# Ledger of designs, part 31: designed miniproteins, single chains, continued (4)

Each design is a single chain, and the fold is of that chain. pLDDT is the mean over its residues in the fold that is shown.

## One batch from the design tools (miniprotein)

Design m13047
Fold by ESMFold2-Fast:
Structure m13047 (fold): chain A 87 residues (1-87)
Amino acid sequence: MKYFAIFGVESDEIKVIKDGKEETINVKELVDKYGRFEVEADAVIIGDKVLYSKKKMKITFFKTPSGAIIGIAESEDEIEVKPASEF
């Protein structure tokens, strides 16, 4: 079964954790340059929240017509959300 999470990106940057490595990604610049882009992650830190899954997430970022940036995460296992302070 596939699990999905939809979230807004209010910061220009997010942190992606993949295979024990943390990387800061400027979502605004990548969406402005490519219109849509995808990353794979075990966890994503967005402001004060973290999205994570036991299976790798594929996350697609895009800009809406109103200028808001939206992320859609998909995984083969449940996508959980918790405060970044508890991660």
Scores: mean pLDDT 80

Design m13048
Fold by ESMFold2-Fast:
Structure m13048 (fold): chain A 70 residues (1-70)
Amino acid sequence: MKSAVEYFREIDKEILNLYKEGKSYEEIVEFAVEKLKSHPLFSDLSDEAIRLEAERIVKEIKETGKSIFE
């Protein structure tokens, strides 16, 4: 199992790559939600909480134009 830091770093890089590929904001958020849901650390969180966290991550990457974990 990946550490939370490594898992988020991987997600950040994939989100940044999706932006570079020209994927829509909505598609990128859905990607982030799926990645968070598939990790056991998030099994206790509601779907709503996971979606809010995914939106937060995607928005930050969009605004900075880079990975949060660079």
Scores: mean pLDDT 72

Design m13049
Fold by ESMFold2-Fast:
Structure m13049 (fold): chain A 77 residues (1-77)
Amino acid sequence: MEKVVGVAITADGRGIRGEGEYDKEKKTAVLEGVDEVTGERVTVELKVTRENSDGSYDAEGVDLVTGQRVVGRLSPA
């Protein structure tokens, strides 16, 4: 597994910043982080949709607390 850092935006416009691990074989990542406005802990589960030429990844998934859809970007840590 690869260590990653990431940012995500929920469907309701909340920003999330976190760190996690990316499974390249499954193309899935789990980020543990914080809501950028409230500072509350959040966990988002992401599926990588695109690998970018700069080594970052575009991803889509869900906030595991609220069930809301998220879109995010991951970078190798």
Scores: mean pLDDT 79

Design m13050
Fold by ESMFold2-Fast:
Structure m13050 (fold): chain A 94 residues (1-94)
Amino acid sequence: SLRDAVVFAAELVVYKKLSIDEALKKAQELFPDVTIPKELLELAVELGRPYEVARLYEQGKTLEQIKKEVRGKLTPEDEDARVKALEYLKKHFP
């Protein structure tokens, strides 16, 4: 899904220290049916809430609306998505 792909790509940037372009390439390899807009990934990394950013984007919100609305700390849903992304990292980038 877009949410899984965005969270995975964001963890590649934050945890593995890849560039945005490298993270997009790796996410495309694991999620071939998903296209992540570069600006969406950049915003997800900046705000530190990639699951919520992707969720709002899927609901049709613009990046400007998301930037204004996404506030606060990680939710349980954010943390569950991060755990799933880290398991994908262990499996595919040991």
Scores: mean pLDDT 84

Design m13051
Fold by ESMFold2-Fast:
Structure m13051 (fold): chain A 82 residues (1-82)
Amino acid sequence: SLAGARATLASLRRDIEAAREMAAEDPELLAEVEEAERLLREAERLLDGSPEQRERARELLMEALSKVAGVMLRLAMDRVLA
């Protein structure tokens, strides 16, 4: 649903903010977080559009989620290796 998609967007935005703070001293991870935020902003604009645009928004949200999950995994692995 559109409401569900917007709830997912809000949750993902919070996760991206947390990832940015955790990655603050790592330029490579910060670049991945910024890319996830760009995808999130594009998805948010498309949610008010046609059915095809809303499907595209879903794809962008999934891509942004994948990127932030990858950043969080790398941050966790860096802690184990330290």
Scores: mean pLDDT 83

Design m13052
Fold by ESMFold2-Fast:
Structure m13052 (fold): chain A 74 residues (1-74)
Amino acid sequence: SELDEKIEEAERRLLRRYLEVMASTPAEQRAAVEAQLAGVFRETAARLAKAKTVDEVEEILREAERRIDQIAAA
């Protein structure tokens, strides 16, 4: 379905962002950043599992990306 395809696209996009952030994170901060990202991904996965519309998936993805960007900027 379009919904399932959008969820898979969102998951792939978040994984790509995770790899980018981890690649740019200094070794000394890696464990702390990974723990923070794990929290965002756990919450996002739970929300995506309950999403009923493409618009909900897009909103969940935007919120997750904002939180990841805040973690990366700190």
Scores: mean pLDDT 86

Design m13053
Fold by ESMFold2-Fast:
Structure m13053 (fold): chain A 98 residues (1-98)
Amino acid sequence: SAEKKKKEEEEKKAEELKKRLEEEVERFEKRIEELKNSPKSEENKKEAEKLAEEARKKALEAAKEYSKLELPLNPEIIGLILRLIGLSIEAELLARKY
């Protein structure tokens, strides 16, 4: 049915979103770890502030994209969005140490 095809397309979008979020979480975790091991400088403070803003924006974009899907709540996708929010907070706290 058309409804079955729509559900399959929405499920594929959710899987693609999950994969993208996993890659973004890994990228932000790596960049934050690199900054933690870097010397205190105005440049590194600005990079930490930029990472905080980017992670927050990615979390909001993902939440908006996910909210458009007519699927049951996926705890893994929600967890990844919350992890991006956590990484944004971690980067903000790191920026305050410079």
Scores: mean pLDDT 86

Design m13054
Fold by ESMFold2-Fast:
Structure m13054 (fold): chain A 56 residues (1-56)
Amino acid sequence: MYLTEEDVETLLKMSGYSPQRAGAFLRRQGFTLEEEDLESIERLKEKLLKMEVPEP
């Protein structure tokens, strides 16, 4: 499944809009994120909307 825009916004808000903090959290959840994806909130948001959520 994919994250909705609302889900991404909630995750970013919880991280204090820090791409590094959000990225660290998401990597622990199994998301494959590159350093470039963490350069800005805008890039991270765009990446997350295109990624499939890792299944357990």
Scores: mean pLDDT 75

Design m13055
Fold by ESMFold2-Fast:
Structure m13055 (fold): chain A 75 residues (1-75)
Amino acid sequence: MALTDEEINEGMAEITVGVTKVALSQPSYVSDPEEAEKIAKRLIELGQPDYAKKLAEEYEKAGDTDSAKAVRDAL
C-alpha cells in the first residue's frame, strides 16, 4: 500500500532537517544563508512549516545566525 502524501512529505522534511544537522556538526561547515532560505521554502511547499522552524533552531544552535535568520524570514 502506498504511503499518503502527508507521510511522504513529513518523511522528506525529517530527512532534510537531519541531513542539515549532520552538515552543521562538521568543522568544515561554511554558512550559506541563500541555501538555507531555499531549503526552508521547500519545507513550506511540502506543507511542513514546523520542520522549517526546526531547521532555523538547528542553524541557531550551531551558531549560524545568518542562516537561521534567512529561514525565519522565509516563514
Scores: mean pLDDT 80

Design m13056
Fold by ESMFold2-Fast:
Structure m13056 (fold): chain A 103 residues (1-103)
Amino acid sequence: MYKVTLEFSRPISPVSAAAAVRAMLEAGAKKVIVEFSDGSKLNLEGLSAQEAADRVIALNKPAVKIIGYFEDLETAEKGAEAAVKAIRRFDPRATVKVTIEEV
């Protein structure tokens, strides 16, 4: 299994976080976790991409980290790329540190 971690130098907006979560789940993430600037965490396991995105928007909290879990490296790389592209659509200046590791 592969873990994708997106870390932000500055917290990203709820809309950017929701778009990244949607992109990861659509790419085949088995589990996505969002960490917010207040230190709280949201586990989105078992939700559809739309339901997960809606929940992130409803919480309306800036995100500092997004973690996705994928079965293989190819889907992990696609998920990471899709999530970064989704974030850049809403915040082109976002600085994103991407880490992919086998777990």
Scores: mean pLDDT 89

Design m13057
Fold by ESMFold2-Fast:
Structure m13057 (fold): chain A 76 residues (1-76)
Amino acid sequence: MEEERRLLEKFREEMKPFAELLKKELDEERIRRAREEGEEALRRLSPSKGAATYAALELRAIGDSVDRAIEALRAS
C-alpha cells in the first residue's frame, strides 16, 4: 500500500508541470477526451487486479491518453 501510494504521489508531482504545459499549448478538450478514454479502458481491465495494481494501471492509462492526445495534435 505505502509503496503504491508513494508511486502515485511521485507520478502526480512529475505530471503536474507537464499538465500545466499541456493546458497552455494543447487543446484542453482534446486532453480531456484522451483521459476519459483511458479511464474507460481501465474500468474493463482493473477488476481482475488488486486495488494497488488498479491505481498503477489508472495512472499509466492517463499518461498514455495524454501521449495519444499529443500525437493526434501533431498529426493534424
Scores: mean pLDDT 59

Design m13058
Fold by ESMFold2-Fast:
Structure m13058 (fold): chain A 91 residues (1-91)
Amino acid sequence: MLDETLERFIELGRKNKPSEEVKEVAEELVERVKNKTPLGPDDLREWAKRYGLSEEAVARGYGAALHAKQKGYSDEEVKNAAIGAILDTLS
């Protein structure tokens, strides 16, 4: 992921109020990246179905959260990156 794309996602997550479903997915993704637990294909399908999102949206949220964590962003910024990436996929 490009740093510019990551910063755009953090900004989208910060400025836009997510649905409860998007917020819950983002919080789970933050915990996964903090615990260094990979998001498996079964998790991806289950979370997409549970929260009414596409697998693509969940996968992009995970990728954004992982990249933000690797760049040393705070847990709040990692969460905003996940939210922004999901919202960008849905727009």
Scores: mean pLDDT 82

Design m13059
Fold by ESMFold2-Fast:
Structure m13059 (fold): chain A 68 residues (1-68)
Amino acid sequence: PKEAARELLRAVDELERSIAANDPEGVRKHLERLREARERLQKETGVHSDNAPALRAEAERLLKELEA
């Protein structure tokens, strides 16, 4: 679960950066990573959300819980 949450956070960060840079190749690449990371997290925790800010908040919360 911890690795899946970290991968999701990285994918969201990279996607947001690619969008800000108007990099369509980066956006496509990071959308695929986000999809994979989201599916992995859903499989391990049952969390499901397609909203990037909500996914980021959920991943951050999960990482805190796993650290505690």
Scores: mean pLDDT 67

Design m13060
Fold by ESMFold2-Fast:
Parts: structure tokens; sequence; C-alpha cells
Structure m13060 (fold): chain A 93 residues (1-93)
């Protein structure tokens, strides 16, 4: 279900944001990476021609790259942008 996959991706992005804003410990970062990867898995089930899905996927992918580089501030910024696109996608269904 498109709605369920968008809502599930939103939940994983919010979980990653909550973890990173609370702590940048190795354990918190590892859990945030796992949540971001699960968000991408659910976004990959959706129509790649949907602009909100495409932009959310691009932002989530950028966040994953920054998490792996140790740039947690940029990772947070890209996750917050992803969240805005996911919320727009939910309202347009």
Amino acid sequence: SNLVDIATAESYVEKALTLLKKSTSPEAVQQAIQSVQLALEHLDKLDPNDENVRKAREEVQKALEYLRQGDYQKAIEHLERALKYLRKGLKEI
C-alpha cells in the first residue's frame, strides 16, 4: 500500500531524527543508520515517478551518506527535508 509505505518511511525517518538529536554515540548512530536504511527499503516499493517520493528518497540517501561520513548535522538537515516531502506525499493521497 502506497499510504502504508510512505507512513512507514516517515516513522523510520522520525526515529532516526529522534536518535541523532538525543545522542551521537556509536550505538545511536548505528540505530539511526538502520532506521534510514529501512526508510529507503519502504520508499523503494513506491512509484519512482512520484515527485514527493523521489525527493524524499534523494534526501534520505544523502542523509545516509552523511551519517557514514560522521557529518551528523548535515544528516539531520537532510532527514528533516525528507520528512517534509514524506508529509506532503501523505497529504496528496
Scores: mean pLDDT 87

Design m13061
Fold by ESMFold2-Fast:
Structure m13061 (fold): chain A 71 residues (1-71)
Amino acid sequence: MTPEQKAAFDAFVAEYGPRIAERIRKLIEEGKLTREEAQQLAVRAMNKAMELFSQGKLDEARKALDEELEK
């Protein structure tokens, strides 16, 4: 990973980490997901983003997470 890719990834995690945590908290509070289901959703979303990032598709990773958080 280049220094530029690492900086972009660190910024991505700093931006989306809190947003994912907030979405999970709301879904649990609303009774829409169990704690375990919410944790699995977060892991799945992050793994998908990591896969796209490894392919150099950072914009697609952002779009995928934005879509999950806006649902």
Scores: mean pLDDT 73

Design m13062
Fold by ESMFold2-Fast:
Structure m13062 (fold): chain A 102 residues (1-102)
Amino acid sequence: PLTYLSSGDYDGAIEGYQQQISQDPNNSQTYVNLGNAYRSQGNYDQSISYFQQAINIDPNYSQAYVNLGQAYRDQGNNDQAQQYYQQALNIDPNNSEARGML
């Protein structure tokens, strides 16, 4: 319940995360949070871009690959989604979320 955001709250979250990136451009988690906010708005192009930036900062961030796969799946690109879920498992074999998506 406390983790649920209404659609109106995403614009404020996006602005906040963009300010965090300005202060710390190498925080991969902030890019993942921003990507998730855009994905929640249905803006998959921006979502994918921010997840890719998170991976560029931390190539071993297994969860960022899962989130990128989910964004591709939401676009209907299931083959691309499965490739990213597999990459997440290659980085962290115990990532149960990625395993559940394959």
Scores: mean pLDDT 80

Design m13063
Fold by ESMFold2-Fast:
Structure m13063 (fold): chain A 90 residues (1-90)
Amino acid sequence: SLEDIEKFVKEVLEIRLESYENDDYLGGLDRIAELAKKYLPKEAAEEILKLIEEYRPKIEAAAAESREKALEVMKELMDKIQEIIEKVLS
């Protein structure tokens, strides 16, 4: 439902803000995966879970280099998640 998608987007934003404040990007990924399973249609949730697993080592490597690189890679993941959400809304 639209309400469930709104809840997903809001709670993901909260996780992103916490990750930014605490420089903990990996812990946020598991929480986003659980939210996708909770709020999104099965196909969208599975696609997001696959993206998270593909991005996990990339985010870990980027975070080891700098905050700026971690944020760039996290933005790339979030942009791809947004594309999946837009397809659900179509």
Scores: mean pLDDT 86

Design m13064
Fold by ESMFold2-Fast:
Order: sequence, then C-alpha cells, then structure tokens
Structure m13064 (fold): chain A 79 residues (1-79)
Amino acid sequence: LDEVLAQLSPESAHAARIAGLKIRIVGLEEDLRLGERNPAGFERLVARPLGLASVEEARAHLEEELERVRKELEELEKE
C-alpha cells in the first residue's frame, strides 16, 4: 500500500490514505462486533492470533487501536 501510494499524485495519495484508514476502522468495528456476537470465535480468531490472554484484553486492544485510527483519520480529514 505505501509503495503504491508513493506512485500517486499528492491528492490521490492523501485520498487513498483516508480510504485505507476508513477500511481499517470498519475492520476493527467488525472484529469488535464478532466479540459481542460470538465470544468463542473472537477468542480463537482474534485474541489468540494476537497473543492475548483473554477476550477482554483483545477487546481492549482493538478499542485502543480503533481510537488511534479514528484520531489519525480526523487529523487527515482536517488537512
């Protein structure tokens, strides 16, 4: 992605970064929804691959990541 972004115009690269952050936000929100709908599946498919000891730790990790990505998106959209 970063290599592809380097080949775009500054405007296109900026728009692509915003789109990438929006896609990441959707992915993180869907992972969190999986945790609500299917905690056992979330533990197996998300928590264990992340090396986290519990569903609650994995949820907290994703919530922190979601907040960071949302702030980065807000900063880019204000530019």
Scores: mean pLDDT 76

Design m13065
Fold by ESMFold2-Fast:
Structure m13065 (fold): chain A 86 residues (1-86)
Amino acid sequence: DPEREAILRAIALVLRAIGLLLDLEMKIEKGTLTEEEAKKVIEEAKEIKKEAEELIEKYPEVKALAEKAIELADEVIKKAEEILKS
């Protein structure tokens, strides 16, 4: 079932984005976030965003869920970039 597979992939992208955001927040709280780790987190978030955008294009039915993954990935990117500029 391609639609069910697309839904599961969209859920996985949301969970990946949540995991990145949580890990980033924890490292910020501990004061242990390095510039290299921040750059890596930005790249991982960009990959999630790209995969979510491609998934929406092929399976419009997952749009709401995939857009949530994009929203969370954008939050991760913004937060990590703020640390790199500070």
Scores: mean pLDDT 87

Design m13066
Fold by ESMFold2-Fast:
Structure m13066 (fold): chain A 85 residues (1-85)
Amino acid sequence: MKEHILEALEKALEEVDEAEKNAAEIAKELGTSASAFREALRRIREILEEAKKKIEAAKTDEEVERIAKETLAEVQAIFRELAAA
């Protein structure tokens, strides 16, 4: 479990990097400003990097699952804020 979640986090961070490169175009498609979208991506990156550190330090699958669920909830909250304009 831990290895698979770490791989998923690394892939998510790569997706954030690609989104940052195309931020203005993606923001237009989403109906938001490029600056608001870049701010959301910055917050998501920080959350994902912190989650990676916590998961690497976790000693049980239960801790890994809890951290993963909390991380997903935080990222979803940012997207909800962005969607609300």
Scores: mean pLDDT 82

Design m13067
Fold by ESMFold2-Fast:
Structure m13067 (fold): chain A 92 residues (1-92)
Amino acid sequence: MEKKIEELKKKAEEYIEEAERDLELAEELLKEAEELEKEGRLREAAVKYAAAGILLAAASFNYLKAAELYEKLGKEEEAEELRKKAEELAER
């Protein structure tokens, strides 16, 4: 039981780390896109917005995977928070 719990926790942490990296990169791309749009560089802005959208979707997916593992660990409250975060990202 203990070894299985440790493995599930490690996998959940890995998914959260990946989601956080994707989210951070997406936020950087969104800021760059907004700057480009303000400058009238619409084509370059569109490319950055599209790239950010892909990363937000990836982050959402990874948060859902982490939530599934946290539910298996009995951390239902943390799992619900991760699912809510994933839903918010998917709406963007």
Scores: mean pLDDT 84

Design m13068
Fold by ESMFold2-Fast:
Structure m13068 (fold): chain A 100 residues (1-100)
Amino acid sequence: DDELLIQMALDYLRGQGREELVEKLKNSPLNYQKALSYLLFAESLLEEAETSDPETQRKLIAGAERYIEEAEKLRESVPEELKKEIEKMIEELRERIEKL
C-alpha cells in the first residue's frame, strides 16, 4: 500500500523533527515519495544497527539493503530534478553500511 508506505515515512520524519523534509515529501511526485520513503526506512534500520549486537546488526543491514534496492528500482521513474537527491541518499546509506 503506497499510502501506508508514505504515511509511515512521514511519521518517522515528524518523530525526528525533520519538518522541512516532511513538507517536501508531502508535496512531491508519487515515485519520489515512494523512493524517499524506502530510503528513510533504510536510514532508520542503520541507526538501530549502529548500537546493536553483531547478529542483530547483520539482520538490520540486510533489511536496509533491501529497502535501498526498492528505491534503486524506482530511480528511473523519479523526475530528473529529484533523481540526484535519491542517488545521493543511496550513496550516503551505502557508505554508512561500509562503516559498520
Scores: mean pLDDT 87

Design m13069
Fold by ESMFold2-Fast:
Structure m13069 (fold): chain A 112 residues (1-112)
Amino acid sequence: MAEKILELIEEAKKAVEEGNYEKALEKLEEAKELLKKAEDLSEEEIKEIIEKVLEVIELIDELEAQLIEGMFLLQIGVAKATKADEKERKELLKKAALKAIEEAIELIKKKL
């Protein structure tokens, strides 16, 4: 599952680099749906997904990418400070990944 999600985000990144925002939108929407259905993703796999989505956002809006990364790091810091268990950390990370994809989708829609 993680490999397919990462592949779709990489395809979206290439589409953005080519100026093909319609294709980028299609690939990100597909990645979002797969992530929603994904079970048993590791924390590391979810972090890789977030990092890859941030690369897509950076190509469109570098400042927005920095703001989203900052919010993600803050959420991770809170989880560590509150000694969140593995399940709670995975749920928080998955929500952060979904939010990052949604932000990328909104930014791309503004380019159409």
Scores: mean pLDDT 83

Design m13070
Fold by ESMFold2-Fast:
Structure m13070 (fold): chain A 86 residues (1-86)
Amino acid sequence: DEAESLSAEEIEAEYQALVASLGLTDDQFAERLVAQAREAVANPDLVSAADIEQVRADLEQAIALAERLNAERLRALFERVLEALR
């Protein structure tokens, strides 16, 4: 009931508004996040392995929540970023 009280449509609308405010398409936003994730993994002096593991754990929780809310667009985004951190 708590997850269902958050409309996937409303969450995705906020996501679209955020991406649009940055002047990016969904694909461009995803590519930017994936590039940043890969740069973080490649630069251990900037981001510790422990911080990367925490972000991975947070993304796994976000994917599970997105699946429960049926927010397919956000789930796909989080999966792409998580894959880039592997």
Scores: mean pLDDT 73

Design m13071
Fold by ESMFold2-Fast:
Structure m13071 (fold): chain A 68 residues (1-68)
Amino acid sequence: SAADELLREALELAEREEPENEDLIRNLKVALQSTDPVVRLAALHEALELAKNERLIELLKEARRLLQ
């Protein structure tokens, strides 16, 4: 899905730009891999709160729009 493509880009960007942000990376993996939509959205909201990179925040906001 388009949301999964954005989440993959977000995970790659997070691993490159914020590799020390383990909670961000963990939540992005949960958002990408979980089949439960409630768990996915909760993980995405946590990732958005933890993200510092402007481009990453934009990707996560777009993914949230597509999942809601």
Scores: mean pLDDT 86

Design m13072
Fold by ESMFold2-Fast:
Structure m13072 (fold): chain A 92 residues (1-92)
Amino acid sequence: SKAEEYKALAEAVALKAGVSEEEAKKLGELVGKIVELIEKNTEEAKEEAYKLAKELAELLLEIVAKKQPPSEEELEEARAKIDKIAEEVAKA
């Protein structure tokens, strides 16, 4: 399934980027679940996908901040992009 493919891809990419095994697994699980919810294409699934997409983006921001702490402006911009992407996922 696409969900399993994207889950495996996300885990592999995260591990290559030097993300911990625990964080890489969590990233993969979130990506896989989001893809599964998008494929269901119900209103309830879209709301869940929105929440998970936001959680995924916040986890990514946390991981990036550990390696290279962002400036306050970069952090605000990243949060705005997280909200926008999450809204677009919910509408898809």
Scores: mean pLDDT 76

Design m13073
Fold by ESMFold2-Fast:
Structure m13073 (fold): chain A 89 residues (1-89)
Amino acid sequence: SELERFRELAEEAQRELRELYREALAELEAKGGTKEEILKVIGLYLDALGEILDLELEFERGEISLEEAEERIRELLEEFRARLEELLK
């Protein structure tokens, strides 16, 4: 089903987000990051997960196609990487 295809895409995106999140936390710990910096990374990760949930609702409502969902997930991952890079500077 189309919902199953979407969920496979969402699971792959969640896996990629988790890997980036873990790498960012490891880098902060190596640099002696503050509690405030760690909480910012956690916040970015939770926000990204929330955006995937929003995409699931839009897809279930027929507001976006599977192709559009894939493009928006790609944009989400790129934005997440960029925000982590800015925070780790």
Scores: mean pLDDT 86

Design m13074
Fold by ESMFold2-Fast:
Parts: structure tokens; C-alpha cells; sequence
Structure m13074 (fold): chain A 114 residues (1-114)
């Protein structure tokens, strides 16, 4: 289903971003971001989204990805400094952003099915 595809894409993005961060490789982080954008673009196109709808969605997806990368960097710094209170806070914010990303994608799926 389109719902299961949206969930799988978000989970795959999360895995790739976490892997790139753990490997301390900025190039892999950027590649994960670019791949994520391309996969979401293709997913929306396959659902019949117009080029304008795809462009609008890519704009907010890129903003969410920028926020995620920033929070992952803060999480890494907090862990290195043994600041577990801040680490927990950033991990919670990351989880909330992924939930928001999935919810917005599911709303797009519903709109395109209408």
C-alpha cells in the first residue's frame, strides 16, 4: 500500500541518516539527504502528484531534513560530552520530526487518492 511505502521510506531515511552520522562522514550524510529527496519525489510522482505538488512537498521535506541533520549533530556532541539530559532531549525531538514527516506524507497520500 502507499501507506506502507511512505512508512518504509521514512524508516529507510532514518537508518541512512543514523548510519552516516555514526560513520562521521559528511559526504554520506549529504548523500543520504539527496537520496531521501529523490525517493520522496519518485514516490509522490508514482502517486500521480503534479510537478507543482512535488516541488512544494520537496521544499518542506528539505527543511525537515535540515532540522534532522542539525539535531543529529547536537545529539552527537551531547553524547561526546556525556550530557545525557541534552542527548535525551535531542533524541526526542528527532523522533517527533520523523513522526511529523510521516504524518505529512500520509496526508499527501490521502489527498492524492481523492
Amino acid sequence: SATQQARSLVESLAFRLEQALELDNPEQMEEAKELGVRQFRRFLADLGASPEEISAAVEWIQKVLEQLINLYEKLREAKKNHDWESAFKYADEIEKLFRNLLERLLSQVEALAS
Scores: mean pLDDT 85

Design m13075
Fold by ESMFold2-Fast:
Structure m13075 (fold): chain A 73 residues (1-73)
Amino acid sequence: MLSLEEKLKNLLEALEKWPLSPAQKLQFFVREASELFGLDPADPDAVDRILARLEELGLHEAVAYLRELRAQV
């Protein structure tokens, strides 16, 4: 099975390649990351919870990408 870090890396690679709007990329990222972390994607705090988990894991590139997507919405 893929590690959590490998799953997140694959998610970021897929989002980079897909010709989606920033809003669509944000929705997809939140949904997939919520599943990986066992969070509810419908939670209004889901983005902030995902950011906290990524920061705890030292995944600074994923944190930067998610923050950039959020800023474009």
Scores: mean pLDDT 78

Design m13076
Fold by ESMFold2-Fast:
Structure m13076 (fold): chain A 87 residues (1-87)
Amino acid sequence: SIEELVKELEELLEKMKTASDEEKKKLLQRIIEILDELANDPSLSPSWREYVREAREGLEKLLKEEKLDEAYTVAEVTLQLLKGRLA
């Protein structure tokens, strides 16, 4: 469900706060997978799916560039917006 994916995203972001750079890269890969699942979920509006797809693409670029702090910020903003929409 969307709620389960959002909860997993929140847990992964919490883990990133104390993670090594190597662990952060693995956590970001899982976050990208979650955003891809959300981007294809018909329970989200087309506008929300497009937003999540763009966030996923942005995170993939930041991960490749090893801009881990910027990637965390993008993922955190995405989480807060999703939590607000699902409330």
Scores: mean pLDDT 87

Design m13077
Fold by ESMFold2-Fast:
Structure m13077 (fold): chain A 76 residues (1-76)
Amino acid sequence: MLYDVFALLESSDDVGKYVLFNDGTLVLARQVGSVGAGVSFRSSLPDPEAVALLSDGKTVVGPAKVASKIVTPDYS
């Protein structure tokens, strides 16, 4: 089963960084609204957790700080 995941990050400074999740997904943080940073992806886990921020998809620059997360089951 796949889950659609949308997560908002605590800092807009994280736009352009990659977020690594515990399911192995690496996703680019994009601008959400005027000042937000967010990621959207599909996961095989019902509750995927962000584990690291990467500046270039390879170099860890810190922990990923998630402000909010929405996970929706994909039944298709």
Scores: mean pLDDT 80

Design m13078
Fold by ESMFold2-Fast:
Structure m13078 (fold): chain A 66 residues (1-66)
Amino acid sequence: QEELNEELLETAEKATEYLKKNPNTSPATARLMKLYLEDLLARVPNPSEETLRAVEETLELLEKII
């Protein structure tokens, strides 16, 4: 459980960093990243508040591209 939460947090943070460095990310790539994050989130039974905030930030950035 803790390992899955940490993986989700790191994945969201890395995605946010990638998107900030790559503002021209294609909508197709952004959709795939969103699907992957949503799938990971669904597999974490009790994500921490910190992890949820990181995922929300990443999803907000992805929605601006899609």
Scores: mean pLDDT 80

Design m13079
Fold by ESMFold2-Fast:
Structure m13079 (fold): chain A 103 residues (1-103)
Amino acid sequence: SLLDEAVRLFAELQNVLREAIEKETDPEKRARLQALLDEFSARFQELLDKYLRGEITPAEFLKELLEIAREVFEAVKPYLSPEDQARLEEIIKRLEELYEKAQ
């Protein structure tokens, strides 16, 4: 389903951040990336729980997920390599395409 693909794409986004944390040798940058990953993972889980309780529609879930993904990208962009930035941009583009198809 479109929803299952959106959840998978967000998991891919989280994995890009986990890989970036593992590669980061600066302890302060690593701690900042970890804090951002933890914050945005919590927000994703709250959104998913809200959807599973029937409080929002699939289209509303996809819209809010895309907003979270965009906010994550802007927050982490200064800490990422150009290659990892491109990976996140591709994931966000695919989430945008899913949201457009859900309309």
Scores: mean pLDDT 87

Design m13080
Fold by ESMFold2-Fast:
Structure m13080 (fold): chain A 105 residues (1-105)
Amino acid sequence: SAELERAEARLRELMATNDNPILRLAAEKGLELAKEKDLAVREARDRRLLALLGPVAEAALRGVRVHGVELSEEMRLTVTASGLTPEEVAALRAAAPELEIRVVE
């Protein structure tokens, strides 16, 4: 997280260059808030990624050939696969509606 990295850098700089307790406290509070936000965002991202990857992993275990997996900045997962039946494609889309499936032959 850019906010977390900036907060950590700011605290390090203040600890190295300033003994002002108010500026240090403000930087420490900023780091705590940035860590809380980063943790919440990361946890939400991890949960979403696991929800998207679960159906893909299950399909691969059932013999579907997965050729590629792409994750966008918007947390949209694109899976390129072969050997999927129309029923299997429908089941994957039902399990993960944010999943884009590209079927190649």
Scores: mean pLDDT 70

